Designed miniproteins, single chains. Designs and how they scored, part 110

Each design is a single chain, and the fold is of that chain. pLDDT is the mean over its residues in the fold that is shown.

## One batch from the design tools (miniprotein)

Design m3820
Fold by ESMFold2-Fast:
Structure m3820 (fold): chain A 108 residues (1-108)
Amino acid sequence: MTLDITLKPGEVTVRQVTVKEGETLTIKVSAPGVSPSNIVWQFNGEEIKIGETVGGRITVNSDGSLVITNATKEDSGTYVASAVVGHGPHGRPITAGTGVVQLTVVPP
């Protein structure tokens, strides 16, 4: 399954997604004028870095996409993608849009 999300300044995009255990989910994220390397992913509030593989199954690619292979019930939760365009006072990130994916993994 592939999900495409475009991030826009001042907008929060919310998606609810259900996949079966053992399936692969690809979430493609784009933000106009923002480098894919400036897309920051979080799973349940924890950052996932580009090239990192969490639990051996959740990977953030250099194009800003997040891929879950062989989904398990433990992959259920909140995935947040933010496009970072700069930093404000005290190093606070300035975002050009936010995408929220509420993922539910169900039995096959």
Scores: mean pLDDT 79

Design m3821
Fold by ESMFold2-Fast:
Structure m3821 (fold): chain A 75 residues (1-75)
Amino acid sequence: SAFDELRAAVLAHLDRLIAYFEAQAEATGDPALREMAAVLRDTRARVERATTLEELNAILAETEARLRAIVEKAE
């Protein structure tokens, strides 16, 4: 289905983002980058369980808000 294809694409994108942030966290020791990687891993698990476009959109919106909060506190 179109939803299954979209979810698969989102999961693939999240896998790339997780790898990037984990590598950067390891290289820099930055706790904000480690926290962002953890948020993205939680998001991936939630996306894997999502069965509707509404659930997927809600998960991504919550993830964006969580990542923004981490960046704003990492001054």
Scores: mean pLDDT 89

Design m3822
Fold by ESMFold2-Fast:
Structure m3822 (fold): chain A 63 residues (1-63)
Amino acid sequence: MKVEEILKEMREVLEKHQDDLDAARAEINRIIEKHKPELTEEEYKKLVNEADKLFREAQARAA
């Protein structure tokens, strides 16, 4: 559940900052860092991989 909540928040950040991917990346990294102590290694890895995937999709759409 926690991972799913963070993933949803990350998507919301990207959608809000579609025109500023650098701001979106900084905010998403901040969210992941904030929750890192609460996450297992597997959950952290999953979030990092999902963030990378979301940024790749956003970059493809932007340019």
Scores: mean pLDDT 77

Design m3823
Fold by ESMFold2-Fast:
Formats: structure tokens, sequence, C-alpha cells
Structure m3823 (fold): chain A 99 residues (1-99)
């Protein structure tokens, strides 16, 4: 039954996207901790390197969250907003450390 095969493939894609979103959120949390440490240390070089990394991770996380939103609607939208907020907070912290 072709419909069952399509459902199984869609389910696997949804589960893979959800897993990757969780991994991206964990990476964002680690980046926040490194950003806070770099800001306290006053290392401009370290802060710039982390800012570049934060921007790349924000892009990846947003792409994954958008994909998940298409599969889960409201749940995906909530996760997208959480990822965007975490990335924005990290960026603000890094920018403040450079000011």
Amino acid sequence: DLEKLAEELNKESKEELEKRMKEAKEELRRLRAEAEAAARAGSAERLRALLERAELLEEEATTLATGYKKLTGEEGEKKLKEIEREAEEIRALLEAGLA
C-alpha cells in the first residue's frame, strides 16, 4: 500500500527533524554559556568568534524549526519561537560584551 509507505516516510522525516531541533537547542544553550564566560572575561576576539558561530547556528536552527512547523503546526511554531528567542538573547549578550 503506497499510502502506508508515504506515512512511514513522513513519520521518519518528522522524527528526524524533531531530533535535529533538540540538538540545535542544546547547541544554542552551550553557546550561551560560552558567550557569558567570554563576556565576563572581556575577550573581544573570543566574543567575535562566538558571534559568528551563533549566527550560523541560528540559521540552522531556524531552518530546522521551519521544517518541523510544516509537519506539526502549532507545536513547531512554539519551538521556532523558542529557538529564535534563545539565539537573539545570545546575540544580544555577545554584542553587549563587544560594546
Scores: mean pLDDT 73

Design m3824
Fold by ESMFold2-Fast:
Structure m3824 (fold): chain A 60 residues (1-60)
Amino acid sequence: MTDIQQRTQIYSDAYTRTQQQMNQSTSPSESQSIQRQRQGVINTILTQPNSVGRQQVDSF
């Protein structure tokens, strides 16, 4: 895979997984925690190698 494709896929996976978690959340604090996790992955994609971002998303 190209580097750009891999980074885009990591972002897409992070968004999808956190959206699924938010759909199952029943409290504002839980939703805020999930959103913070998504922002963490975005920051990782921008500042760290794709392998780190991939591992972070896979750990969800």
Scores: mean pLDDT 75

Design m3825
Fold by ESMFold2-Fast:
Structure m3825 (fold): chain A 65 residues (1-65)
Amino acid sequence: SIEEAVFLASVAMLGAEYGVNAKIEIKDGKFVVTVPEKDSEKAEKFEKEVLRLGKEKGFEVEVKY
């Protein structure tokens, strides 16, 4: 859907802003965002923003490392 495409683009933009190379997959209507192996302050901020954005848009989002 257009809403899903906009969310994916928004997550990609956040990744660029925080310097995080995240992998994004859609599984059973859920967005699974895989963040790089080691947490950094930037990766933590990215995770918080992605989860906030998902909640605001009504999407189910899981972040994993």
Scores: mean pLDDT 78

Design m3826
Fold by ESMFold2-Fast:
Structure m3826 (fold): chain A 80 residues (1-80)
Amino acid sequence: MEELERESRAHAESLRPLVEAFHAAVAAGDAERAVALLEEIEARELAFLDSLADRFSPEEKAAYEAALRAHYEARKAAIR
């Protein structure tokens, strides 16, 4: 758990600049850039989950992947 927690924390920290850029794009009314940034964040989240495939059951991994995809699809739809 400690190693997974450390990796998850490092991953979240690595996304901070993208999240900040996303908020700035939303504040500026730049929907195109905001969507592109969400797509990059989603791709990095999915890649991180895939890197942890050995730490989850196939069922758990599939559930997390589906939840991530649904979450980011809803957020992109709300911007467009």
Scores: mean pLDDT 80

Design m3827
Fold by ESMFold2-Fast:
Structure m3827 (fold): chain A 80 residues (1-80)
Amino acid sequence: SDLINQANQLGSLGGDYASQGDYRRAGDLYERAGDLYLQAGDYRSASIMYDSASRMYRLAGDDDRARRLRRRSRQARRLA
């Protein structure tokens, strides 16, 4: 589906930014990918993306955002 294809592209781009040390941008991209997977009903991929976003925000020093994404990851995992 278009949503899953778009989410895959955002997740890949997030990985590229993470490899370059741009953790804030990587976190934003992983979070957006998670949102698209969630909209598509792919709860497992959504959970993985939110977990990756949480890790990126932690590396960027945004502990509040990291904690919120960790909760969203757990919620998505429960739906899978």
Scores: mean pLDDT 91

Design m3828
Fold by ESMFold2-Fast:
Structure m3828 (fold): chain A 76 residues (1-76)
Amino acid sequence: SMEKIAKEIVERKKKPTKEEVEELAKNLGSKNKTVRIGAIVALATSGDYGAEIMSKVPQEKIDDALKALNEELKKE
C-alpha cells in the first residue's frame, strides 16, 4: 500500500524507486498525513529526479505536505 511505502521512507528503512516517487507525488494532497510526509521526503531525497517531479506538482500540494512535515518535526 502507498501508506506502507510512505512510512518506510519516513523511517529511512527504504530508498524510494522512481515509480514510488511518481506515485507518492500524486498523493502529496492525500488525507493521510503519513502519505503526505512520505511523499515530500521521497521527492526531497531523490536528487535531480525528485526535483524534476516536484516541478510538475501544484505549489499548494507541496505547501500542504511541507506543513505536515514541519508540524511533525516540531513535535520530535
Scores: mean pLDDT 78

Design m3829
Fold by ESMFold2-Fast:
Structure m3829 (fold): chain A 96 residues (1-96)
Amino acid sequence: MPELRELLELYRELYRITESDPEVREHLERGYELQLEHPEKSNLPDLDTLRALLQQLLLGALRLLHRRGDQEGLDRVTALARRAGVPEEEIAAATK
């Protein structure tokens, strides 16, 4: 399933780019530990639900990075959020 593969790759990329960030990593691990670590081994929800969960994780990461003033991390996660289909209005709200 191409759409599922793309979403799982976005989850893995978010986990990877936040690997060195303990606060953002804790947020991801608390939310979806099993799905992020072993997405292919978990009983994942349908594509729409998985996309919505990814968008929520991305918005949470944006809020944490913005509060820390981590511009490099914020830029990386913002690019990923756009690829995941997060509306620009929600991205802007998360970084206020």
Scores: mean pLDDT 68

Design m3830
Fold by ESMFold2-Fast:
Structure m3830 (fold): chain A 110 residues (1-110)
Amino acid sequence: SELEEKAKKYGISVEEVKLIEENIEQIVTELVEQMKKNPNWTDEQIKEALKNALLKIAKKFKLPEELIEKIKNAKTIEELKELLKEILKTVKSAKEVEEVADILVQEMSE
């Protein structure tokens, strides 16, 4: 199980890994929906905000150049959400999860 491998790598329970990943996915979903409710934001601008957030996260955590290029070349919000899941596989601590959440909120809120 991928969750069991992550739990072992992080030194935490499978339930804690699942909660961390679900919380970040929920934050992104809520931020996208809040931006969509603002008539001043276009779908393209929302996509660009999410892309910029993921690029900041990737650079801060020094993620592989291949992942950075995938983020740059992503064309849809759905592709960016899948790349966020890949990024979350590299997160190893509660502090790093908080840093990911902070960047997402900062880039995707007014």
Scores: mean pLDDT 75

Design m3831
Fold by ESMFold2-Fast:
Structure m3831 (fold): chain A 84 residues (1-84)
Amino acid sequence: KKKEEELRRRLARLQGMEAARRHGVEETLARLDKLLAETNDPEAIRLLEEMREGVLETPDVSEEEFAEMREEAEKLAKKIEEEL
């Protein structure tokens, strides 16, 4: 359960970073802020906040660091699958 929650948060953060790298930080933040204003689901809000945090960190995250973050998320996903 905790590993699944951690994976979801890591994936949300990485999704934010990917969007910021493709579309720019400012545009991605505007889209996320709009979604946050329209969302009443607490779980969705938490994931959108994680995405927003990823977007904000993007200018300070190198391509190498981003690749490492993706690798760590993949390792966590495999550990969850191995639980079966």
Scores: mean pLDDT 79

Design m3832
Fold by ESMFold2-Fast:
Structure m3832 (fold): chain A 80 residues (1-80)
Amino acid sequence: GGIRRTLLGIADEVVKNPDDQVVRDTLLDSLELGLRQAEELGDKKTAELFRQAIEYLKAGDYEKAREYLVEGLDGYEKSL
């Protein structure tokens, strides 16, 4: 969907431009929203994937943060 394309584009920009704080903050906000939505749906597996993405983003592992975002979005889309 359009949301998936937009979020993956943001994650790709974080990997490409790791010093861009605005893009990192946008990705963090998106991951935190995904976590909240997964928790509201009771999807513990998808919520854990978004938690992992947030932790990797905070640790500066932007490629791992992107991988977990992809898996979290896959889980979230299956819950819709």
Scores: mean pLDDT 82

Design m3833
Fold by ESMFold2-Fast:
Structure m3833 (fold): chain A 55 residues (1-55)
Amino acid sequence: GKEKVIEAMRKAGFSEEEIEEMKKLKSLEDMINFAFELGVQRAEELREQVQAALA
């Protein structure tokens, strides 16, 4: 369970610092929620970067 979430984060391109913050969480459910929140933030940042590059 827990190891698969960590490997999925590495595969998705999350930083080691972000992974270490996730490791501080006590439950698998909390880790998954944290990954979703970071994923949404990263997707919004990527969208803004793409729009800036096209301007």
Scores: mean pLDDT 71

Design m3834
Fold by ESMFold2-Fast:
Structure m3834 (fold): chain A 78 residues (1-78)
Amino acid sequence: SVEDNLIKSAVDLLDDLDVDGDGYVTKEDAIKWAKSHGTSEEDTGDLLAWIDSLDLDGDGKVTKAELVAAVKARLAAA
């Protein structure tokens, strides 16, 4: 389904951002990833804002479970 494809793609991106493999993505991980991939400051800002939107418990870390919950919530609101 479209929902499964969106969740899969977002989870795959989080796996790429989770450079230490601990199952959590922080803004620092995103900054390091962006620098290694030559991402612009504007695009890095957008990535950080996206990560903030996924941080549902406000602990500064994003899990795959939080991502799945956020995607489902957005789809339910549409």
Scores: mean pLDDT 71

Design m3835
Fold by ESMFold2-Fast:
Structure m3835 (fold): chain A 83 residues (1-83)
Amino acid sequence: DEVFREAVENLSEEELAEIERAVEQAEKEGLLPVPREELFRRAVLRKRGEELLKEGADLEEVERVARALGFSTREQLERALAS
């Protein structure tokens, strides 16, 4: 997934470590709604989406992240991040 690879390259080592720790904790607690690999992928994409929205948006890049997460629109991504 090119969108996921691009997201990983744009996140800091600290942000990636924080996501890994959260996914590991969810796995240990038996709270995985999906396989660990997919949860990590979604968490990375979600974090990248938050960063793009905070920075005042490259609209096309935000929409690419939304689609990679399974959303049809940027607005659906924004609503998911607000929850």
Scores: mean pLDDT 74

Design m3836
Fold by ESMFold2-Fast:
Structure m3836 (fold): chain A 84 residues (1-84)
Amino acid sequence: SKWTAEKLEEFLQEVKKELEKAIEEAKKAGDEETLKILEEMRKAIEENPLEGLMDFYVEKSKEVGQEASSTAAKEEILKALKEA
């Protein structure tokens, strides 16, 4: 498969949607510990301007260097989630 700036943006959007869904489910279940962890993960993503970075990456890299840039961006997303 070929990574593109659009696919990277889709991946980021999917991660954000899954996180929000998990937060809602934890609230419904009254799982305070899980909710706390999920909120910390959300804050980590918000604190790291990954969405802004992804938007810039999507715009800039549409014409060249997408594979290497995609790998670096994906690693940064995984790092942010791990550090949350």
Scores: mean pLDDT 57

Design m3837
Fold by ESMFold2-Fast:
Structure m3837 (fold): chain A 91 residues (1-91)
Amino acid sequence: MMSEEEKAEAIARLEADVAALVASGRVDPEEEARLREGLALFKAGKFEEGTELMLTAIARSLIRRGNAEEQADARAYLARIEALRAERAAA
């Protein structure tokens, strides 16, 4: 598995990617808070929760601001996440 130094580098890279996405204007301002919350969870070691929240924020932003292909992909992703959440709640 990754070293602690490699994990720190991965987190720094993710922070830079999130900042670039926000700066690009492709993230909806309402979803920016969810994206930041997901990043905070990821940095706290809650990788699955953080990743899911960040990708949900990106998907919702793409539904509002993306082209037709991005909107279709984002809707498919959100449906998959909702199915996984329902499955976890049932377990």
Scores: mean pLDDT 77

Design m3838
Fold by ESMFold2-Fast:
Structure m3838 (fold): chain A 73 residues (1-73)
Amino acid sequence: GMEARRRARERVERQKQIFEEVSKLTKEGKLDEALELLMKAGYTREQAVNILLALARELGLSDEDIERIRAKG
């Protein structure tokens, strides 16, 4: 129905806004705040960690930062 499509659009829009804030926090090294933001957005802890790992890889973060993210999962 229209409700399902509306929810999908709202989810994508919210996801984009969250990803922009998460990317900014990740670039600043605020990994804990980035994880909390994803979890408050309705992602599970495991999903939030996987999203951060993917973003860290795209942003060219160090292996040490990647390990710090893994330790939160």
Scores: mean pLDDT 75

Design m3839
Fold by ESMFold2-Fast:
Structure m3839 (fold): chain A 77 residues (1-77)
Amino acid sequence: MSRARARAIYDRWMDRFDAMIARMGMDGVRAYFRSMGMSDAQIDQMMRYYAQARAARDAGDWDTYIAYMRQAQRLMG
């Protein structure tokens, strides 16, 4: 419920996603999400939200970071 709790959860997701890209490459990550029933359009949108969340975090804009991470989560759910 707190912003600090949301940050901790989304930081863990970001780290897991970074680890997945490092292990499988971008094509491997796309194939994985496609196997889970996501369309290519949904995967592309998720990747865009992830990139925007990363940029916001690097800028210290935690509210924008949390907003983009929530958008990415909605596409995965």
Scores: mean pLDDT 82

Design m3840
Fold by ESMFold2-Fast:
Structure m3840 (fold): chain A 112 residues (1-112)
Amino acid sequence: PREKAIEAALGALVRAANYLYDLVKNKEPLPDKPLTFEDEYESGDYKGRGKVTITPDGKVEIEAEVTGGKHAKFRARYENGKIELEAEGDDPFLLETARELALAVIDYVKEI
């Protein structure tokens, strides 16, 4: 159950990173509509949620949270060349993985 919560929280970030990587590789622009990647999972005490939103002008908002046993909440924002990161909880694996994925998403948006 916790593994599926982590997969939901990180899965949205992975899908966003893969989508943007393809745009960079193919030299394609961001779509003329906001992009949203979102997953959630809940079973008993375990909950996982991931969300990435990207605007046509390149603003990025990222959230990943897992509860049950350990808690981890990660947020990243990118706007006007500025990156803001917030991390809270007692799951260093999830927090570091979310950070790496979020920075990859932001770096790909900057390349587009």
Scores: mean pLDDT 87

Design m3841
Fold by ESMFold2-Fast:
Structure m3841 (fold): chain A 69 residues (1-69)
Amino acid sequence: VEELKKRADELAARMAALPGVARAEVTISKEGVSVEVHLAERLDPAATAELQRLLDEAYRVGKEIEKAL
């Protein structure tokens, strides 16, 4: 619902703020979630771990939207 879409926008902004990330976008639809991340350079291990965490959270948000109806 609306709160889940706001969370997706916040996740995209947090991904884009990571060192080495040039751009990030999270799109939510009835069919699920689509995440696009463009890297400017290789990520540090810490930034890579945080990006993986944010990606997992974005997919969880997409599944919650699909199940919430």
Scores: mean pLDDT 75

Design m3842
Fold by ESMFold2-Fast:
Structure m3842 (fold): chain A 98 residues (1-98)
Amino acid sequence: MKSIEEVRKKVLEMIEFEKVPKEVEELALFILDSIEEGREPKEILDELEKIAGVELSPEQREAFIKRLEEIKEDIEKGVNPEIVATTILQLAQEILEK
């Protein structure tokens, strides 16, 4: 997907400019790679929980799955890459804070 490469570029720019923690960088890039590979949002979240070392409640899992579905849809629709990149970084940060 051409749009995913533009989102990846924005994520990398934001990581460098905002001095994003390495742990957030790792989760954000994993989300992008997983979406590019065509993984389902539930599968992506299962691996994110393992990488972050967190155990989410069923309610938290449902909310994060919905956000991953929205991110995937936004990339497919060609939504502004900066907005999508910001959403991915925010999701990665929130997972690490659980």
Scores: mean pLDDT 83

Design m3843
Fold by ESMFold2-Fast:
Structure m3843 (fold): chain A 67 residues (1-67)
Amino acid sequence: MRKKISIAVGVAVGRELRALADMGGVRTAAEREEVKRLAAQALRDELLRLGVPQEVADKLAQEILDS
């Protein structure tokens, strides 16, 4: 089921990142890094609330930090 979970969460992650960009955005690299950290933590918490397994939520949050 990882493929189906990955697709659904990928869409949610894309929406969240786009929303952050559309908010008139982060201009400096330092601000972008801090926003990514906060977004990754918020996404991880939201995924866990939705019943996504801890391991999958951690991996997807890490992908935000690595992007």
Scores: mean pLDDT 67

Design m3844
Fold by ESMFold2-Fast:
Structure m3844 (fold): chain A 97 residues (1-97)
Amino acid sequence: MTSGHMSMGINFLNNGDLGSAERSFEQALREFEAAGDKLGVALSYYYLGLVYEKQGKLEEAIEYFQKAADILKELGLEDDPVYLESKKKIEELKKKL
């Protein structure tokens, strides 16, 4: 189920259905939290950040990219592509505020 909601969220995001993407990633987040899967939680926060960025909600996008980066840093995954992209997104979006 966790994998299915993540995949559905990505498909909705790619199709521009931001509301369905948000709900799918929120469901994936809840399932990863229930499973104790911190990497899945970080990935869910990252995709929620992408949804908020596409909605023009830049402050919320920064918050969610920061949540993803904080978890990945706690896990020692500072070389992870999601960590590096989250840090890059935070820097880029702060310049637009």
Scores: mean pLDDT 87

Design m3845
Fold by ESMFold2-Fast:
Structure m3845 (fold): chain A 70 residues (1-70)
Amino acid sequence: ADSLAALQAELDRRVEKTREQAKKMAENIKEYWLKQGKPEEEVNKRVEELLKLSDEILDFQRRRALAAAQ
């Protein structure tokens, strides 16, 4: 019973850390592309798309881990 709650808490912590790291990387990528002369609108759209895909992957991994623990 407690092991599933512990796994949920661990996954929550890992997702939070991964999202924080992904946002930091996105900021660095945005700075890099802006220095390369890319339009800000194009850069923002691509960064948003990458973050969305990252979130979908994290959600998929989380759901799979919880299903495997049941």
Scores: mean pLDDT 78

Design m3846
Fold by ESMFold2-Fast:
Structure m3846 (fold): chain A 55 residues (1-55)
Amino acid sequence: MKIIEGLLSTFRSMAVSLRITAEKNPETKDTYLKWAEDAERSAKMLQELLDKAKS
């Protein structure tokens, strides 16, 4: 389970960084926002998987 917790933290951190990058680079904003949303979705899936495993 520690690996999943580490990945969850990483995806959450990446999503924040990607949103900040999108704000600073308007010309590539849509691409970075898409990646941030994908990272947020992955974090949600990992959280649900972790919750199910812990019951």
Scores: mean pLDDT 80

Design m3847
Fold by ESMFold2-Fast:
Structure m3847 (fold): chain A 105 residues (1-105)
Amino acid sequence: DILDRLVERGIITPEEAEKIRKLNISEKALKQVELFADTLLEKGYPLEEVRAAVLGIIDGILDEDIFKEEFEKLSPRARAIYLSFKELVRQLGGFLPESLIKNLS
């Protein structure tokens, strides 16, 4: 399960995984989120920044503020990352483009 792997890597909590599981995000979208997170970790991005990007992408896909409380607990830099990815994905109609993942590779 993709969400269980994100929990195992420390990117999201078990409680956040259960929230996401109830939101009916497509398996294809979750696979893209996992690939993006794995690419950022492989590039040496700090775990908090990867976490911020993942939460921002999910809120962007849904056009919601599901992780507002989690966002408020992030560092200023991680909050900027969350907002940037949320806005990017929202502007793209809830789509995480493959080109973004490829440009990070």
Scores: mean pLDDT 81

Design m3848
Fold by ESMFold2-Fast:
Structure m3848 (fold): chain A 99 residues (1-99)
Amino acid sequence: MEELLEKLKEAVENKDYSTAEQLVRALPDTLEAVEAAREILESYPEFRTLPKEFWDTLPIADQKALMATLLQAARDIANGTFDEEALLKRYEELRKEFA
């Protein structure tokens, strides 16, 4: 796990969001791993977009999926291909899993 978190930090610092997404998806489905990955992402202002209360409503696996979605959005913003509707749809899909 520590090796995955170190690689995640390096990928985000280098703006290699595709590698960062793969590393997030490879994390174990544990609170410890997911919270550590969130702390890495939230250390960068571009990822401090969602309130803590929203994250805390999500199961661990869905928190990982949301982090991967945010990394995809960051990549698309950097490439000028960002699709806001796709991001919002992904948030709605995650929310519906709890209904």
Scores: mean pLDDT 72

Design m3849
Fold by ESMFold2-Fast:
Structure m3849 (fold): chain A 80 residues (1-80)
Amino acid sequence: IEELKEEIKRLAEEIKRLLEAIARRYPEYKPLVEQMKAEVDAVVDLANAETDEEKLRAMLEGLKRALEFLEKLEARLKAE
């Protein structure tokens, strides 16, 4: 369970770094970036209080999907 919480925190920080990089290069995405950063922080807060392994695993998978989405978004923006 602690390993899942650590992985969630690691992915959250990775996502936030990518979001900051996108906002710096593409100012038009700043509102979306701020919203997603707030959502990521909320997931981390929920994970810190959570004791159910299945719920932690679902949160982790949600963050993995968010990272994939952002990586695809960055690739599309770079293609311009």
Scores: mean pLDDT 79

Design m3850
Fold by ESMFold2-Fast:
Structure m3850 (fold): chain A 65 residues (1-65)
Amino acid sequence: WEEEARRNRRLGEERYRRGLVNPTELDLINREIGEKLRLMGEAFEAELRGEPDPELMEKAGMRPP
């Protein structure tokens, strides 16, 4: 879960460093990552409570197998 978020951040930073994306595009990527991280946090807390929420997992991009 955290690995996916880290991977997405690295990809955005790498593309920015290569000059393939502009500052606005990078900002949009970071905003999307932030929203996804928030949803993943809520899904993780639900799992810790013993009440996993498939809907939150789906919104966070954590598709159950």
Scores: mean pLDDT 65

Design m3851
Fold by ESMFold2-Fast:
Structure m3851 (fold): chain A 80 residues (1-80)
Amino acid sequence: SEFEEVLKKLEELAEEAIKLLEKGTEEDKKKAFEIWKEMEKLAGEAADKYKDNNEILKELQEKYLEMLQKMDEVLLKVEE
């Protein structure tokens, strides 16, 4: 489904951002930030598209929050 493709793309982007953050260089962090912006835009567009489908919207919100939490944990470790 189109929604499953959106979730898969968000997961792939999150994994790429996490990998870049783990490398810890300034250039890699900038790339991770650009990916984060792409994720935010994609998630926002999906939320608007599926605004009338509560089940899809809830799954999108739960999955996206989980991805953001994982990225935040990696970023906190690198900033120490």
Scores: mean pLDDT 80

Design m3852
Fold by ESMFold2-Fast:
Structure m3852 (fold): chain A 74 residues (1-74)
Amino acid sequence: AAELIAQAEELEKEGDELAREGNFEEASRKYEEAADLYTRAAQELLDQGNTKEALAYLGKASELRRKAEELREK
């Protein structure tokens, strides 16, 4: 889970930088990739019984998918 979270955090940061540059298409793609990794990390955490932490990352994944959709509309 930790390695997936670290990769997701890096992709999220890359997405944020691309969005600030006005590259909304690439930013949207990075956010969706990060959301997928957070979802995978959450599944591993659920399998380990860490439901509280898993729900937090699922929430983050949902937020990133929403941000990606908003950027695609620009």
Scores: mean pLDDT 84

Design m3853
Fold by ESMFold2-Fast:
Structure m3853 (fold): chain A 61 residues (1-61)
Amino acid sequence: KKEEHEKIIETMKEKIKEVSKQHSEDSVKQLVKDLVTSMESLGISKSEIEEFKKFADEVIK
């Protein structure tokens, strides 16, 4: 697995957890969309992005 991509994804997951505790669902959903766009621009694989989206959905619920 690509250590650089994994590190970026973990950092983004931590950010989502933190923001979800203090902000509305709409704010968190917008942040997830922005982070996904950033991941795509960095060349992170579709499968890794899908895992991140699933994680974010679980955190938001």
Scores: mean pLDDT 77

Design m3854
Fold by ESMFold2-Fast:
Structure m3854 (fold): chain A 70 residues (1-70)
Amino acid sequence: MARELVLRAQRLFGEGWAAARAGDDERARALTREGYRLLSEGLGQPFDEAEAERIATTVVTAARLAAAEA
């Protein structure tokens, strides 16, 4: 069911953000890319590996900026 894939993607994005905030960049990137894959599938959209990489990089960068501003 598409809803279950979207909910699983949301959990993975949350775990990815938490990993990025903890400084685990590799874990954060892996979790964010997996979340994007499941989200694309759940929404019936084509998977774009380049976009997945951009999103993972954005999450890590945003988490670092948030940590620096705290």
Scores: mean pLDDT 80

